# Designed miniproteins, single chains, continued (5), part 86

Each design is a single chain, and the fold is of that chain. pLDDT is the mean over its residues in the fold that is shown.

## One batch from the design tools (miniprotein)

Design m19170
Fold by ESMFold2-Fast:
Structure m19170 (fold): chain A 62 residues (1-62)
Amino acid sequence: FKEGDIVEAIEDQEALFSRELAIKKGEKLEVLKSVGENFVLAKSLETGETGYVGKKFLEVLK
């Protein structure tokens, strides 16, 4: 995952922690920044909201 990547949610994510983004399977997002080993900071292309998303819930579309 790198800045500018377009990714798709392969699973729903609930906002379980502060600043996590709630996403639905099939939602497309832009990666703004890779954060540690497990998260990206992403912007939903559907809602325009930003937040942290677990890398395990995402697939890179290119």
Scores: mean pLDDT 78

Design m19171
Fold by ESMFold2-Fast:
Structure m19171 (fold): chain A 62 residues (1-62)
Amino acid sequence: MEAEVRRAWAEAVAAAAELIKYAVEIVFSSGEERERALARLDEAAARLAEAEARLAAARAAL
């Protein structure tokens, strides 16, 4: 696998893992903790979208 595709894939997996982590924290938290987790979830979702776009571009370049 090309190095670019491997890096993009690893970034997508890492972003997905963070998204799941914060989603779980939202379920088990309240108040301040929940608001912080929601903000982090939004950031993680944006990162996942960027990583998916990079992965698609890297695959298209192959």
Scores: mean pLDDT 79

Design m19172
Fold by ESMFold2-Fast:
Structure m19172 (fold): chain A 66 residues (1-66)
Amino acid sequence: MEIDEEKLKEAEEHKKLGEKAMEEGDYEKAVEHYNKAIKLYEEQGLIKEAAEIAVHVLEIAVKLVT
């Protein structure tokens, strides 16, 4: 599969921004950044990386519902 280096960097940046938002308790911002990272990783065929971030989104969803 062709990996777009620019999109990979964008995915990594969104992952970092999502992690920062989680630390700050800004769950809405964290979900937005994690979803962008997931889509970018999936587009590059990096399914394991996308799945790891998806776990964080599920954690946020549980906190918002509970």
Scores: mean pLDDT 79

Design m19173
Fold by ESMFold2-Fast:
Structure m19173 (fold): chain A 60 residues (1-60)
Amino acid sequence: SRELISRAVGHVIRGIGAELDGDLEEAARSYREAADLFAEVYGPDDPLALKYRRKAEELE
């Protein structure tokens, strides 16, 4: 749905902001939430879901 996509994008923006602030824990959490939302809309193998899941894992 458009609402889930909008929320996913919001979490991506929060993740980027958190990385710029050096808050890697908040960045990882935000990217995980974005990945989960993209997976819900497009499926678990969606390129955006995989991209943000990987970003979250790399920041842990």
Scores: mean pLDDT 86

Design m19174
Fold by ESMFold2-Fast:
Structure m19174 (fold): chain A 83 residues (1-83)
Amino acid sequence: MQELEKAAQAVLNAKSKEEYEKARKEFEDLVVKVLGPRRAASLITAAYLRALTDYGAKETKFGYRVDVKKVLDETLRLVRERL
């Protein structure tokens, strides 16, 4: 849990696209460890596609990080409920 919260904070605080992608992968790997690969992949893909419509589109915008935080918070709540 603390590691997931740390990883989520790293995603939000990323200063470059490279740092963002690295932090996001670390967060997703931790979610996979907790929920299992099938549930984690489905949840992460759906949540990020919804919150980050611009993901993989062109560039990282500061505004979309607010949506990312909301998605990360929701993901953390689901993980905690299943512990």
Scores: mean pLDDT 63

Design m19175
Fold by ESMFold2-Fast:
Structure m19175 (fold): chain A 91 residues (1-91)
Amino acid sequence: MITDPEQLEAETLLAMAAIYLALAKNSTDPAVRAELVRKAVELAKQAIEKSTDPHLKEEAIRILEEAYRVAEQAGMTDVAEEIRKVLEEAK
């Protein structure tokens, strides 16, 4: 069985997004944290765009919601607003 390349790519992007978000939560450097959060958001957004799987979309939305919380708590207002827009478009 050959899995759909787009589905595998979407699942890989989502896994990478989760990893970047975890790294962001453990980072004490504000600049590094901002970069990691932005990467997680970009990867989650790409995963949503590449897959029509409702479960994958639900997982991506959860990652985006967690990223929003991290950005808000860190005072990254520009990043938080971008995440809010992505969440509204995804829901």
Scores: mean pLDDT 80

Design m19176
Fold by ESMFold2-Fast:
Structure m19176 (fold): chain A 62 residues (1-62)
Amino acid sequence: MSEEERAKVALEALRKINPELADLFQKLLDEGKTLEQALMAVSGKDFDAAREIAEEVARKEA
């Protein structure tokens, strides 16, 4: 799975959990941050949400 596809899955999952964090995540990606950097920013705000997103991305890759 490409990084762009992983970012899309992560964004969709995050929007269902917390739309405000999804907006932050999208803004960071639009600014050219990597998926990992955007996920680290989300984990600083809500670690449980970041973990759920990482697990969802892993499920889609498997």
Scores: mean pLDDT 78

Design m19177
Fold by ESMFold2-Fast:
Structure m19177 (fold): chain A 60 residues (1-60)
Amino acid sequence: SKKALILNNYGLFLLYSGRYAEAEERFKEALRLDPSNTEAKLGLAAALSNQGRYAEAEQV
């Protein structure tokens, strides 16, 4: 959906800006709208890893 695309793109911007917790929330919302979105899954894993949450990142 358009909303999922916007959330994913905003998540990537936040991730590149070092705003990892905020990036995590945007990627989670994108995945609630489109659970098969591979790009959002990779973004979520990166946001979790950057927060030291490696076990959760591996589940994505």
Scores: mean pLDDT 85

Design m19178
Fold by ESMFold2-Fast:
Parts: C-alpha cells; sequence; structure tokens
Structure m19178 (fold): chain A 56 residues (1-56)
C-alpha cells in the first residue's frame, strides 16, 4: 500500500542518516569510501521508491 511504501522510505532515510554518521566518524579512508558508496546506492533506492509513490 501507499502507507507501507511511505514507512519503508522513512526507514530507509533513517538507515542513510545512521550510515552518514558512521562515515563521518570513520578513520579508515577505504572504509569511509565503502560507506559513501553504500549511502549512494541507498539514496538511489530512495529516489526510485519516491518515484513509485508519486505513481500511486
Amino acid sequence: SKEELEEYIKRLEERIAELREEAAAEEDPLRREELEGIIALLEGEKGYLKKLLESL
């Protein structure tokens, strides 16, 4: 449902925020790049889901 999709997007936003905090605290540049890559993928997923939500 639309409400379930909105809740999933909200949880995804929470996960992205958590990963951004982790990346900001990360001292290993290779691990930081990895976290930034994961964040980019999740931002893409969020964008796709928001587009789906607009089509409902």
Scores: mean pLDDT 88

Design m19179
Fold by ESMFold2-Fast:
Structure m19179 (fold): chain A 115 residues (1-115)
Amino acid sequence: MIELEESGGGTFKEGSSVTLSGKITGDYEGIVRISWYREQEGKPLEFVASIDADGKTRYAPEVEGRFTISFDKEKKTAYLTMNNLKKEDTAVYYFVAVTKDGRLIFGEGTKVTVV
């Protein structure tokens, strides 16, 4: 069984930086990709960033160059470092693990508010 623990949300000033973390417990070996998604008020769920088992990263155009995804294999923890925050970055951020069987496992979500 895989469990996901998210942290790092809160209220932040425009132009500041924050790092969200997502920790994986349980059967990590079945995970092929780690992703972050976000849900902005009144908008559908949107892809933000991913990192594959091979370390390949991918970013949505809206966050490219501002956000960085990383994964610490020893700690089984993914990080989303969000630089130069904009008011449009206000959203609930979801940590998502993708299994080799194609299943998506969502964390409970972490709210980020930019003021």
Scores: mean pLDDT 84

Design m19180
Fold by ESMFold2-Fast:
Structure m19180 (fold): chain A 60 residues (1-60)
Amino acid sequence: SLEEADKALKKGEEAYKAGDYQSAASHYGKAFKLYRDAGDLEKAKEALKKAQEASQKILE
């Protein structure tokens, strides 16, 4: 559902703010899948981009 997707996105943002990029990437990835499955392709794209940015931080 969109509510579950929004919750996952928020958890990703909180983890990212805390510097926990591993958890941020995981939560953003869940948000991407949930938004995609709900048909919100714009928010799915946003969540995917955030997941990629968090993953990039881990590799630095």
Scores: mean pLDDT 86

Design m19181
Fold by ESMFold2-Fast:
Structure m19181 (fold): chain A 108 residues (1-108)
Amino acid sequence: ATKTATFEVDAGKVVVTIRGSGATAELQLEGGKIEVVDVSGNVSDVKVEGNKITARLAGDGEGRIVAKVDESSKGAKLTLTLTADGRPATVQVGALGNDKTYSATLTV
């Protein structure tokens, strides 16, 4: 089955929605601080290492991670990586601003 991660940034809040069993999502922030606010759905193996958050989808269905970035992260770069079946897909979002919503969907 197709595995996806949808990445949404709005007002310093980052939401990652993962679909597809065994998929791993990684969030990495360069130039700021990132904090896990909420984890829901079928998410396992959540790890926070400095400015990097890694999470795996444990089974069928959907997993969601909500993270918050501080205001010093304005202009910082946020990278989302989806890895499934040994294949990574990556998107980078620059210039986290107050006035823009950013969204991207990665598919593997």
Scores: mean pLDDT 72

Design m19182
Fold by ESMFold2-Fast:
Structure m19182 (fold): chain A 56 residues (1-56)
Amino acid sequence: SAREQELINELARLLVEGRFDEAKKILEEIGDNKEARILFLILQGKIEEARKLWEE
Protein backbone atom coordinates (compact mmCIF):
# COMPACT_ATOMS: atom_id res chain seq x y z
CA SER A 1 0.00 0.00 0.00
CA ALA A 2 1.01 3.67 -0.35
CA ARG A 3 1.06 4.05 3.45
CA GLU A 4 3.31 0.97 3.85
CA GLN A 5 5.75 2.32 1.22
CA GLU A 6 5.75 5.71 3.02
CA LEU A 7 6.65 3.96 6.31
CA ILE A 8 9.41 1.92 4.59
CA ASN A 9 10.88 5.15 3.14
CA GLU A 10 10.81 6.76 6.62
CA LEU A 11 12.43 3.61 8.11
CA ALA A 12 15.25 3.79 5.51
CA ARG A 13 15.82 7.51 6.22
CA LEU A 14 16.03 6.97 10.00
CA LEU A 15 18.42 4.02 9.55
CA VAL A 16 20.73 6.05 7.26
CA GLU A 17 20.74 8.78 9.95
CA GLY A 18 21.66 6.18 12.63
CA ARG A 19 18.41 6.78 14.54
CA PHE A 20 17.84 3.13 15.45
CA ASP A 21 15.37 3.59 18.33
CA GLU A 22 13.07 5.70 16.12
CA ALA A 23 13.57 3.28 13.20
CA LYS A 24 12.45 0.38 15.45
CA LYS A 25 9.20 2.23 16.25
CA ILE A 26 8.48 2.65 12.52
CA LEU A 27 9.28 -1.04 11.94
CA GLU A 28 6.73 -1.96 14.65
CA GLU A 29 4.14 0.30 12.96
CA ILE A 30 4.78 -1.41 9.58
CA GLY A 31 4.16 -4.80 11.25
CA ASP A 32 4.66 -7.99 9.26
CA ASN A 33 6.89 -6.76 6.42
CA LYS A 34 9.88 -8.99 5.59
CA GLU A 35 11.68 -6.38 3.40
CA ALA A 36 11.54 -3.74 6.17
CA ARG A 37 12.95 -6.22 8.73
CA ILE A 38 15.78 -7.19 6.35
CA LEU A 39 16.61 -3.49 5.76
CA PHE A 40 16.72 -2.87 9.53
CA LEU A 41 19.15 -5.78 10.05
CA ILE A 42 21.43 -4.76 7.13
CA LEU A 43 21.85 -1.18 8.36
CA GLN A 44 22.70 -2.44 11.87
CA GLY A 45 25.50 -4.53 10.27
CA LYS A 46 23.67 -7.81 11.02
CA ILE A 47 24.24 -9.12 7.51
CA GLU A 48 24.12 -12.85 8.39
CA GLU A 49 20.78 -12.45 10.24
CA ALA A 50 19.41 -10.48 7.26
CA ARG A 51 20.53 -13.27 4.86
CA LYS A 52 18.79 -15.94 6.97
CA LEU A 53 15.54 -13.95 7.01
CA TRP A 54 15.82 -13.37 3.21
CA GLU A 55 16.06 -17.16 2.65
CA GLU A 56 12.84 -17.80 4.63
Scores: mean pLDDT 77

Design m19183
Fold by ESMFold2-Fast:
Structure m19183 (fold): chain A 61 residues (1-61)
Amino acid sequence: MREEALREIAGAFRKAMDLPPEEGLKLVEETARRLAEKYGDDIRPLAEAAIQAARDVYTAL
């Protein structure tokens, strides 16, 4: 489960590279939120870290 969630987050970041920064940020945030809802507390810290990383990258552009 955790490895599947990691792959989906990595895939979202890869797709976000082809999008404008605001759309890329939304894609990563939506993917992370969906995974946190699906897998619960086991994935929530990972999802929060991914959202924070995306914000740090895309809001600095």
Scores: mean pLDDT 77

Design m19184
Fold by ESMFold2-Fast:
Structure m19184 (fold): chain A 80 residues (1-80)
Amino acid sequence: SAAARLEAMSEEEKKKLAEEARKKLPEEVVKLIEETAKKFGVDIDDLLIGADLAVEVLRKAGKSDEEILEELRKIIEEEK
């Protein structure tokens, strides 16, 4: 599973992937992830890596950047 892979990674590898994800993700999504991590006390690096993987899957499925942004926003904002 993705969680097991993240747990098996070194701290340096995880940090590098999170920094790479932050650079690839839209600024709007990065800000939403930062707020979510702070609000729920979750690891921001895990959320950034997960979002980057979700973006890659959605792009391969033929989604536009606009549709990808909306899908990520829905996932992060699921509780209103």
Scores: mean pLDDT 72

Design m19185
Fold by ESMFold2-Fast:
Structure m19185 (fold): chain A 92 residues (1-92)
Amino acid sequence: MEELAEAVREAGRKVGLPDEVIDQAAELMRKGASLDAVLAHLASLLMEKYGVSPVEAAIRALEVKALVYEKMGKTEEAQRLRDQADALRAAA
């Protein structure tokens, strides 16, 4: 879980998330939470504490997931996640 926690931390920094959101996401990952559960928590924090729209929170979560999958060698899955984020951004 340490490698995945670090991947989440790096991805969050690259996406420009607040430090407290990154720290909470990485800690949940270290404690064995699934990536999807961590991303759901991250999106909720962005909406509740930072006033981020649901669409923007979903885009941020997809970008983080894509970067984590890329670090895991899941390049095809990462590209699909980026395509989903781009589609949401175009529709917003």
Scores: mean pLDDT 84

Design m19186
Fold by ESMFold2-Fast:
Structure m19186 (fold): chain A 71 residues (1-71)
Amino acid sequence: MQQQIDDYAQQATDALRKKLEAQGITLSDEEIQAIRDALRTVGLTRAAQGDSLEQVKDTLQTAAKAVAASK
């Protein structure tokens, strides 16, 4: 569970980074780390509340978009 949530958080962070880089926006290592850590925390919290892995993945993708927008 924790490993899969970490993988989902990493994948969502990587996808956002590539999308932003394609637009000419480069995030710092600190910003990337903050996004990944925030997503991991959300994923672990939702899994602890009984969410399925599919629900966790969807939640992390939504949260990643919100975090990126707040930059």
Scores: mean pLDDT 76

Design m19187
Fold by ESMFold2-Fast:
Structure m19187 (fold): chain A 97 residues (1-97)
Amino acid sequence: SKLEELVQQFLGLADKMLKDGVTEQDIDELRSLAHQITQEALKLGMDVMTVVKEAMRQLGLLTDIELAAKRGDTEAANKTVQEYKEHVLELLEEAKK
């Protein structure tokens, strides 16, 4: 579904940020993607809304990542991105069960 595609695109961007470094612009793009995921889910009235809403809530952690990156705390930013990505992956696994 388009919702699944958007979530996978979000995860791919998170991976790229972890590989190439965390920038504020990339974080803004991830937040935009997450917002689009919420809007698409709402328009479609999908039953996976609970999973998407939880993933979107976790995206709030990206704000903390942005703040850490802005302070030059690269270690904290990368650690939080990794933890957040792992959490989202676990939510996707639950949605498929």
Scores: mean pLDDT 72

Design m19188
Fold by ESMFold2-Fast:
Structure m19188 (fold): chain A 70 residues (1-70)
Amino acid sequence: DEEKYRRLFEKFDKDGDGTLSAAELKDFLRALGLDPSDAEVQAVIDRFDRDGDGTLDFAEFVALVEELGL
C-alpha cells in the first residue's frame, strides 16, 4: 500500500527534505516498539542506503518496511 508507506514516511520526515536521517529512522523504529542502539540504526542505513548519503529516501524506506513485514 503506497499511500500507507507515503503517510508513514512523511510522519517521520520531520525536516521535510524527502529523506530519513539516522535520528528520524531511530524515532520510526521506536514507534514500532523497537529500542535500537545508534550502531544498529547506522547498520540499517548502511544496508539500505544505495546512494551513500547516510539517509534513506522513500524507495529505500519502502524496502526497509517490507523487510520488517509491515
Scores: mean pLDDT 78

Design m19189
Fold by ESMFold2-Fast:
Structure m19189 (fold): chain A 114 residues (1-114)
Amino acid sequence: SLPSEEEIEELALKNILDLSELDTPEQIEADLAAVEELLENPPKSIEELIEKLKELLEKLKSPSMRALVRYVIKLLEENKVPRAIKFLEKLKEKAPEELLPIIEKLIEILKPFV
């Protein structure tokens, strides 16, 4: 009766893509700057990564990126770093071009922890 992990992933993907229709260019630009700040001071552990992503979540303005970072945090708290990266790569194939720089930078932040 509980949804499978695959069903949860597909629902998260659909929700993020649906929310991306509400994103403004100004929100996307602000969110890109916040993610770039994380790359300048990259986390050194999974625990630090989770804490920095929680701080990022409070700064994010676009509804889609907020939903994305919430889901990534959930996967990281479940020790599913490879799944988080695969999810971001899958989202990158379907997301609007304007969101690609943010998604690519999130992948870059996560890759050292695989």
Scores: mean pLDDT 88

Design m19190
Fold by ESMFold2-Fast:
Structure m19190 (fold): chain A 58 residues (1-58)
Amino acid sequence: SELEEFKKTTEEIFNDFKEKKASDEQLKEAIEKMIKTAEEKNDKEHVEIVKKIGEEAL
């Protein structure tokens, strides 16, 4: 499903941030940007996925 693909892509993005040893501040900024993008698409399911994965990444 599109949600499964989005979840996988989001996890890959956050894993890349961890590999590069990004700061918590940089991770928070990335999370906020992704949430804003999902909100602009009026997709509540995408917003929830980003929030969940972001919380696990921090």
Scores: mean pLDDT 75

Design m19192
Fold by ESMFold2-Fast:
Structure m19192 (fold): chain A 62 residues (1-62)
Amino acid sequence: MLKEAEEKARKIIEEGIKNGEGVKGAEEAIEVLEKAGLSREEALKKVMELVDEIVLERIEKS
């Protein structure tokens, strides 16, 4: 289900950023979204949106 995949992808990205493994987290999130039915192009766009949101939120709090 796409919504569950998006939530899982967001969690993977957040954990990756927290551990200094943001690139690996983004790659895993892309795979999760692709398996949920998104194309690679759509998965990349969604991951970039999630990364942007998470990074901006962390900059504000850190």
Scores: mean pLDDT 76

Design m19193
Fold by ESMFold2-Fast:
Structure m19193 (fold): chain A 62 residues (1-62)
Amino acid sequence: LTPFRTPGAPDEVNALLAAATAARQKALDAADDPAAHAAHFKAAVAAVDEARALAAAAGVPP
């Protein structure tokens, strides 16, 4: 995960990045369970995608 952060980023973007980090950690903790690992990793990717969309809406180029 490469966090995309602007100075003065909305609290929502920071919350999504924190949620992505937590989901990634849960995926790592479930390394022996491929289904749980995939589910948590998918949640982390979704949170990053949402944070990216919010950053794009703020006029920051990709």
Scores: mean pLDDT 71

Design m19194
Fold by ESMFold2-Fast:
Structure m19194 (fold): chain A 83 residues (1-83)
Amino acid sequence: MKVAKGLEELVKSEDPFEREIAVSFAAMVYSITKHLPLSDEERREALEALKPVFELASKSEDPAVAAAAKALLAEIEAELAEL
């Protein structure tokens, strides 16, 4: 996904607000992919593209952002195991 590359760059930002925005937007994109009739290949590609965004966010200094990212990362890993 082209949008995931932009989100990964934002999550790497030194600005904690940009990182929080990136995580929130990535979570919204993930939610959308769960409701779209994607093929197994398209779903795998989308989840694999989002995974590094949440992996970086799970290391956030903000405990709420880190907790949300860890929960979403676990859900993505579970879905990838089913594909």
Scores: mean pLDDT 74

Design m19195
Fold by ESMFold2-Fast:
Structure m19195 (fold): chain A 96 residues (1-96)
Amino acid sequence: MLEAEVRISLMRMLGSVLKQAAEKAGEEKAAELLEEAIEKIDEAEERARRGDLEGAAEKLREAAELVRRAAEEASGELAEDLRRAAELIERAAEEL
């Protein structure tokens, strides 16, 4: 249980850092998609706290899809970082 919550919290921190990077780069649409992804990660955390690990995994997969879409809207190193982040979030969902 604690391991799932820690994993989700790490994904939220990753999302927040990448959103700040997108905002600083002027990538407004990527930043908006990342804000939506963070909301999905927050929903995953609430589900995990209730013991709904399947629901938490579904919300993390939704977040990963939003991060992949943000990568398509971004350029350069940010786009690469976003693709890697989406893979990490998907893996976190599998390990719940």
Scores: mean pLDDT 86

Design m19196
Fold by ESMFold2-Fast:
Structure m19196 (fold): chain A 78 residues (1-78)
Amino acid sequence: MVDEKEVEGVLYHIKGFLAYKDGDYEEAIRWFEKAAEAYKDVNPQFAADSYRDAAIAAEKLGDQETAERFRKKAEELS
C-alpha cells in the first residue's frame, strides 16, 4: 500500500532540498518542516531527518535558536 503521507513527505523533502541548493534557506525550512509533519505519524525516522535538515537550513540563516528547536524535535522522534 502506498501511504499518501509518506509520498507527500518525499515530495516536500525534495522541494526543501532544491530550495536549499538555490540558497533559499527560509523556503527550505518551510518545506522540510512540511515533510517532517507529513512523515511524523507514518515514518518518525524520516520526520526526524527532515527536522535535522531544517536545523541545517536555519544555521545557514544564522538562526541558532530555530536550529536548536528543530534538533530537539528530531531527538523526540528518534
Scores: mean pLDDT 85

Design m19197
Fold by ESMFold2-Fast:
Structure m19197 (fold): chain A 59 residues (1-59)
Amino acid sequence: MEFSEKEKLEILKELLKEAGVDEEMEELYLNLLKAILKGDEKKKKEYQKKISELAKEKE
């Protein structure tokens, strides 16, 4: 792969900051990407749910 796992996480951080996402939501998205990269379906679903719940609360 052209980008390392660390580089992919840093790129996502920059994109989330540009999108105006807060620190709490940024951490959830980073954890979601980490779970996806590891193939951890249980953690992926857990973080997807937390992101959806937080997004509704922050609206």
Scores: mean pLDDT 77

Design m19198
Fold by ESMFold2-Fast:
Structure m19198 (fold): chain A 55 residues (1-55)
Amino acid sequence: KILEALRKKYDAPEEELEKIAKEIEEEIEKEGLSELEIEAFINGLSQEEYEKRLA
């Protein structure tokens, strides 16, 4: 579901989206966020934050 939300929000290669999705998934597992909190996190993710994670 994280990968699906990223695909909807960003026009980027699948390889990059999968890499970012895995990083976010690991962060979520550590924090124990709910499904609604995960959606809010992804929706709140700015273009600058996305680029930071990619770099």
Scores: mean pLDDT 71

Design m19199
Fold by ESMFold2-Fast:
Structure m19199 (fold): chain A 64 residues (1-64)
Amino acid sequence: DAKKLKELGLKAIDLGNSVTAANAVYELAKQGKIEAAKELVEYAREKGDEKSAEAMEKSLELAL
């Protein structure tokens, strides 16, 4: 369920859980939900969490 996966990703970013956030991005991308995955990466950058954003971006690249 892409909706729940996006919700999980947002929550993980809010909690500073970069591993869970990166996994959510990977799973969204594998399901073809590329725009949702990109939105999570941008959300992490907007919050100033560059470490999570970088990890999530690498997961997105690996999923494609």
Scores: mean pLDDT 84

Design m19200
Fold by ESMFold2-Fast:
Structure m19200 (fold): chain A 85 residues (1-85)
Amino acid sequence: MKEIKELEELVQQLGRAVHAGDREAALATMEQIINKMESLGMQETAEKLRELRQRFLAATSPEEQRRIAAEAVGLVQQAIDELAR
């Protein structure tokens, strides 16, 4: 489905931004993922991602930011699996 491909691309984009230390790009990508989840009716996943984005905003270390981003990627992968079947 088109939606799955878009989410996979956003996950890759988030991973690249976090690896590069691009905090602004990571936050913007997380917001795009949240909006996509809401548009797909995945409200619970969207709410969990909003909480992770707020934790990412409050995080002061790159290690904490990477950990939070990994949690966000995991939630999106679970959502992709649910959408695939």
Scores: mean pLDDT 84

Design m19201
Fold by ESMFold2-Fast:
Structure m19201 (fold): chain A 57 residues (1-57)
Amino acid sequence: MPPEVLALLNEGRAALAAGDFEGAAAHYRRAAEAARAAGDERMAALLEGLAAEAAAL
């Protein structure tokens, strides 16, 4: 996993722990974008799913 994707995932998890569900969704969307830029479409799809789940909270 690219370091950028891992950093954004960690920020998303921290936002969820703080109750910032919109912030978590934004971090996961950025992580998905970084994964797509790296050519990892499967990871990007998983991260988009996490963003949608966070946004629904």
Scores: mean pLDDT 82

Design m19202
Fold by ESMFold2-Fast:
Structure m19202 (fold): chain A 61 residues (1-61)
Amino acid sequence: MVTAEIEVEGKKVTVTLDGDTATATGESEEAAEGAKRQANRAIARDRERLIENLEKFKKKP
């Protein structure tokens, strides 16, 4: 589990990652929801990219 404090549109937001799911809380519900959506999208994309890169990396150090 990883927790990070970020700033979204001038408001502080705390993002917590638990496995492949992200949650967020902060001074603005709108900013927190945006950060949560972005984090979950990044996690999904990174998992796919990591698998693809690992397969290539085995042949190309």
Scores: mean pLDDT 69

Design m19203
Fold by ESMFold2-Fast:
Structure m19203 (fold): chain A 57 residues (1-57)
Amino acid sequence: SEIDELEAERDKLIEEMVELERQKRRNPELSAQLDAEIAKLTARIRELEAKIAELRG
């Protein structure tokens, strides 16, 4: 279903965000670049969550 596809995409982005947070802890010199990428992923995750909520009613 469309909901299942959106949930799968959301879960993949969450996993990617967690990995970027790990990289940020290990490489503080990259924090600004990684924060920008994390912010983009966070925004996309929230868009997907809003769409999932909309489809559920």
Scores: mean pLDDT 86

Design m19204
Fold by ESMFold2-Fast:
Structure m19204 (fold): chain A 68 residues (1-68)
Amino acid sequence: SAGYRGGGAAKGASDMSGAEFGTELARLVAAGASREELAALYERYTGEAASDAMLEDLRAARMALPAA
């Protein structure tokens, strides 16, 4: 454990395209992915960790949209 403060986000270090990210995100959500899986995908694409609140909001937005 540590009370460390510092920026450690790696932006622009993604090895996937925006289109790929969108496709992967849609597949994970459709498969009932957990917040952990969504967070991992987001972090891989942006290089930044997603917060719990952000993931909750994303999940809620998916439920508000018509399931295809």
Scores: mean pLDDT 63

Design m19205
Fold by ESMFold2-Fast:
Formats: C-alpha cells, sequence, structure tokens
Structure m19205 (fold): chain A 89 residues (1-89)
C-alpha cells in the first residue's frame, strides 16, 4: 500500500509526507462539510484523527523513530486538526 511505501523513507521525509497527506484530508473534510451543510460529521472525523495521531506517535516511537521528529510531527498534525476544528465552529 502507499502507507507501507512511505515507511521505507527517511524519518524526516516520511514525517513531511504524513503532514501533507493530513492537509489534503483536512481540506477534503472541510469542503465536504460546506457541500453537505453537516459540520458535525466532519468534527467527529477530526476528533478521530486526533486519537489516530496519538496512536501513530506511539507506533513510531516503538519502531525506533527519533523522539524529536515524532514530537514535531505530532505538534504539526494536532495544530492542523485544531485549525480545521476552529474553521467548523
Amino acid sequence: SVEEEVLKLPPRERAELLVEQLRLKLEALLEEAERTGDPEAARRELEALREAVERLAEKMLEAGYPREIVEELVRRMLELIDEALERLA
């Protein structure tokens, strides 16, 4: 899968791809919320993404990724999710 291919990249490049993938997903969720007029569905998905980011961080640390890279990745991803949640408010 595309996810498995990303795991073969150096840690910093992998983190950048994960952030860009999240940005695209967030844009799609916000566009869908505007199209359907249902921000609650988007909010539920954003909250699930927050939990998924925490699980991703745990798995990356278990896999031996540098803590510095994982902590920066989590911070950036959570900031993007928080910004998307504010746009739905």
Scores: mean pLDDT 82

Design m19206
Fold by ESMFold2-Fast:
Structure m19206 (fold): chain A 93 residues (1-93)
Amino acid sequence: SKAEELFNKGVEAYGKGKYEEAVKYFDEAIKIDPNNALAWYFRGLALYKLGKYEEAIEYFEKARRLAREQGDDRLAAEAEKNLEKAKKALKES
């Protein structure tokens, strides 16, 4: 789907360290498929890399909630871990 293509472009951009570009692709993917928990999670990761800790927290919380609703325990745990990491980074910034 178009949402999957945009998500994959976001993951590729993230892997290349193009975090602002990754955020844009994940945003477009989420607009088409707002239930893609992994897209919310990766957008949080990209925001964290950009030092946008408050925004990253919001995206990790959304990813964790969606992952729990979908029974994706592994993604929920990863989102929780990165949520706590972002909260710690915000306190230390």
Scores: mean pLDDT 91

Design m19207
Fold by ESMFold2-Fast:
Structure m19207 (fold): chain A 65 residues (1-65)
Amino acid sequence: SLYQKMLKKFQEHSDLLTPFQRTLAAVAITEAEFDKERAIKLFNELKKQATPEVQKLIDEMIKEI
C-alpha cells in the first residue's frame, strides 16, 4: 500500500523529475522492501539532485524505512 502510494506520488510529480530521477526513485522504493540500507543510500543520492519539495518527500520516506 505505502509502496504503491509513494510510487504513484513520484509518477504524479514526473514533470519535477528527470527520467533518471524517476528510475532511481522507483529502484529506491523497491529496495526499501528488501534492503533498507541500500534504499537509504539511493534516496540520499536522489535527494542531492532534487528540489526542496521532493527532498521533503524523500526525508519522510527514509524515516519510514
Scores: mean pLDDT 74

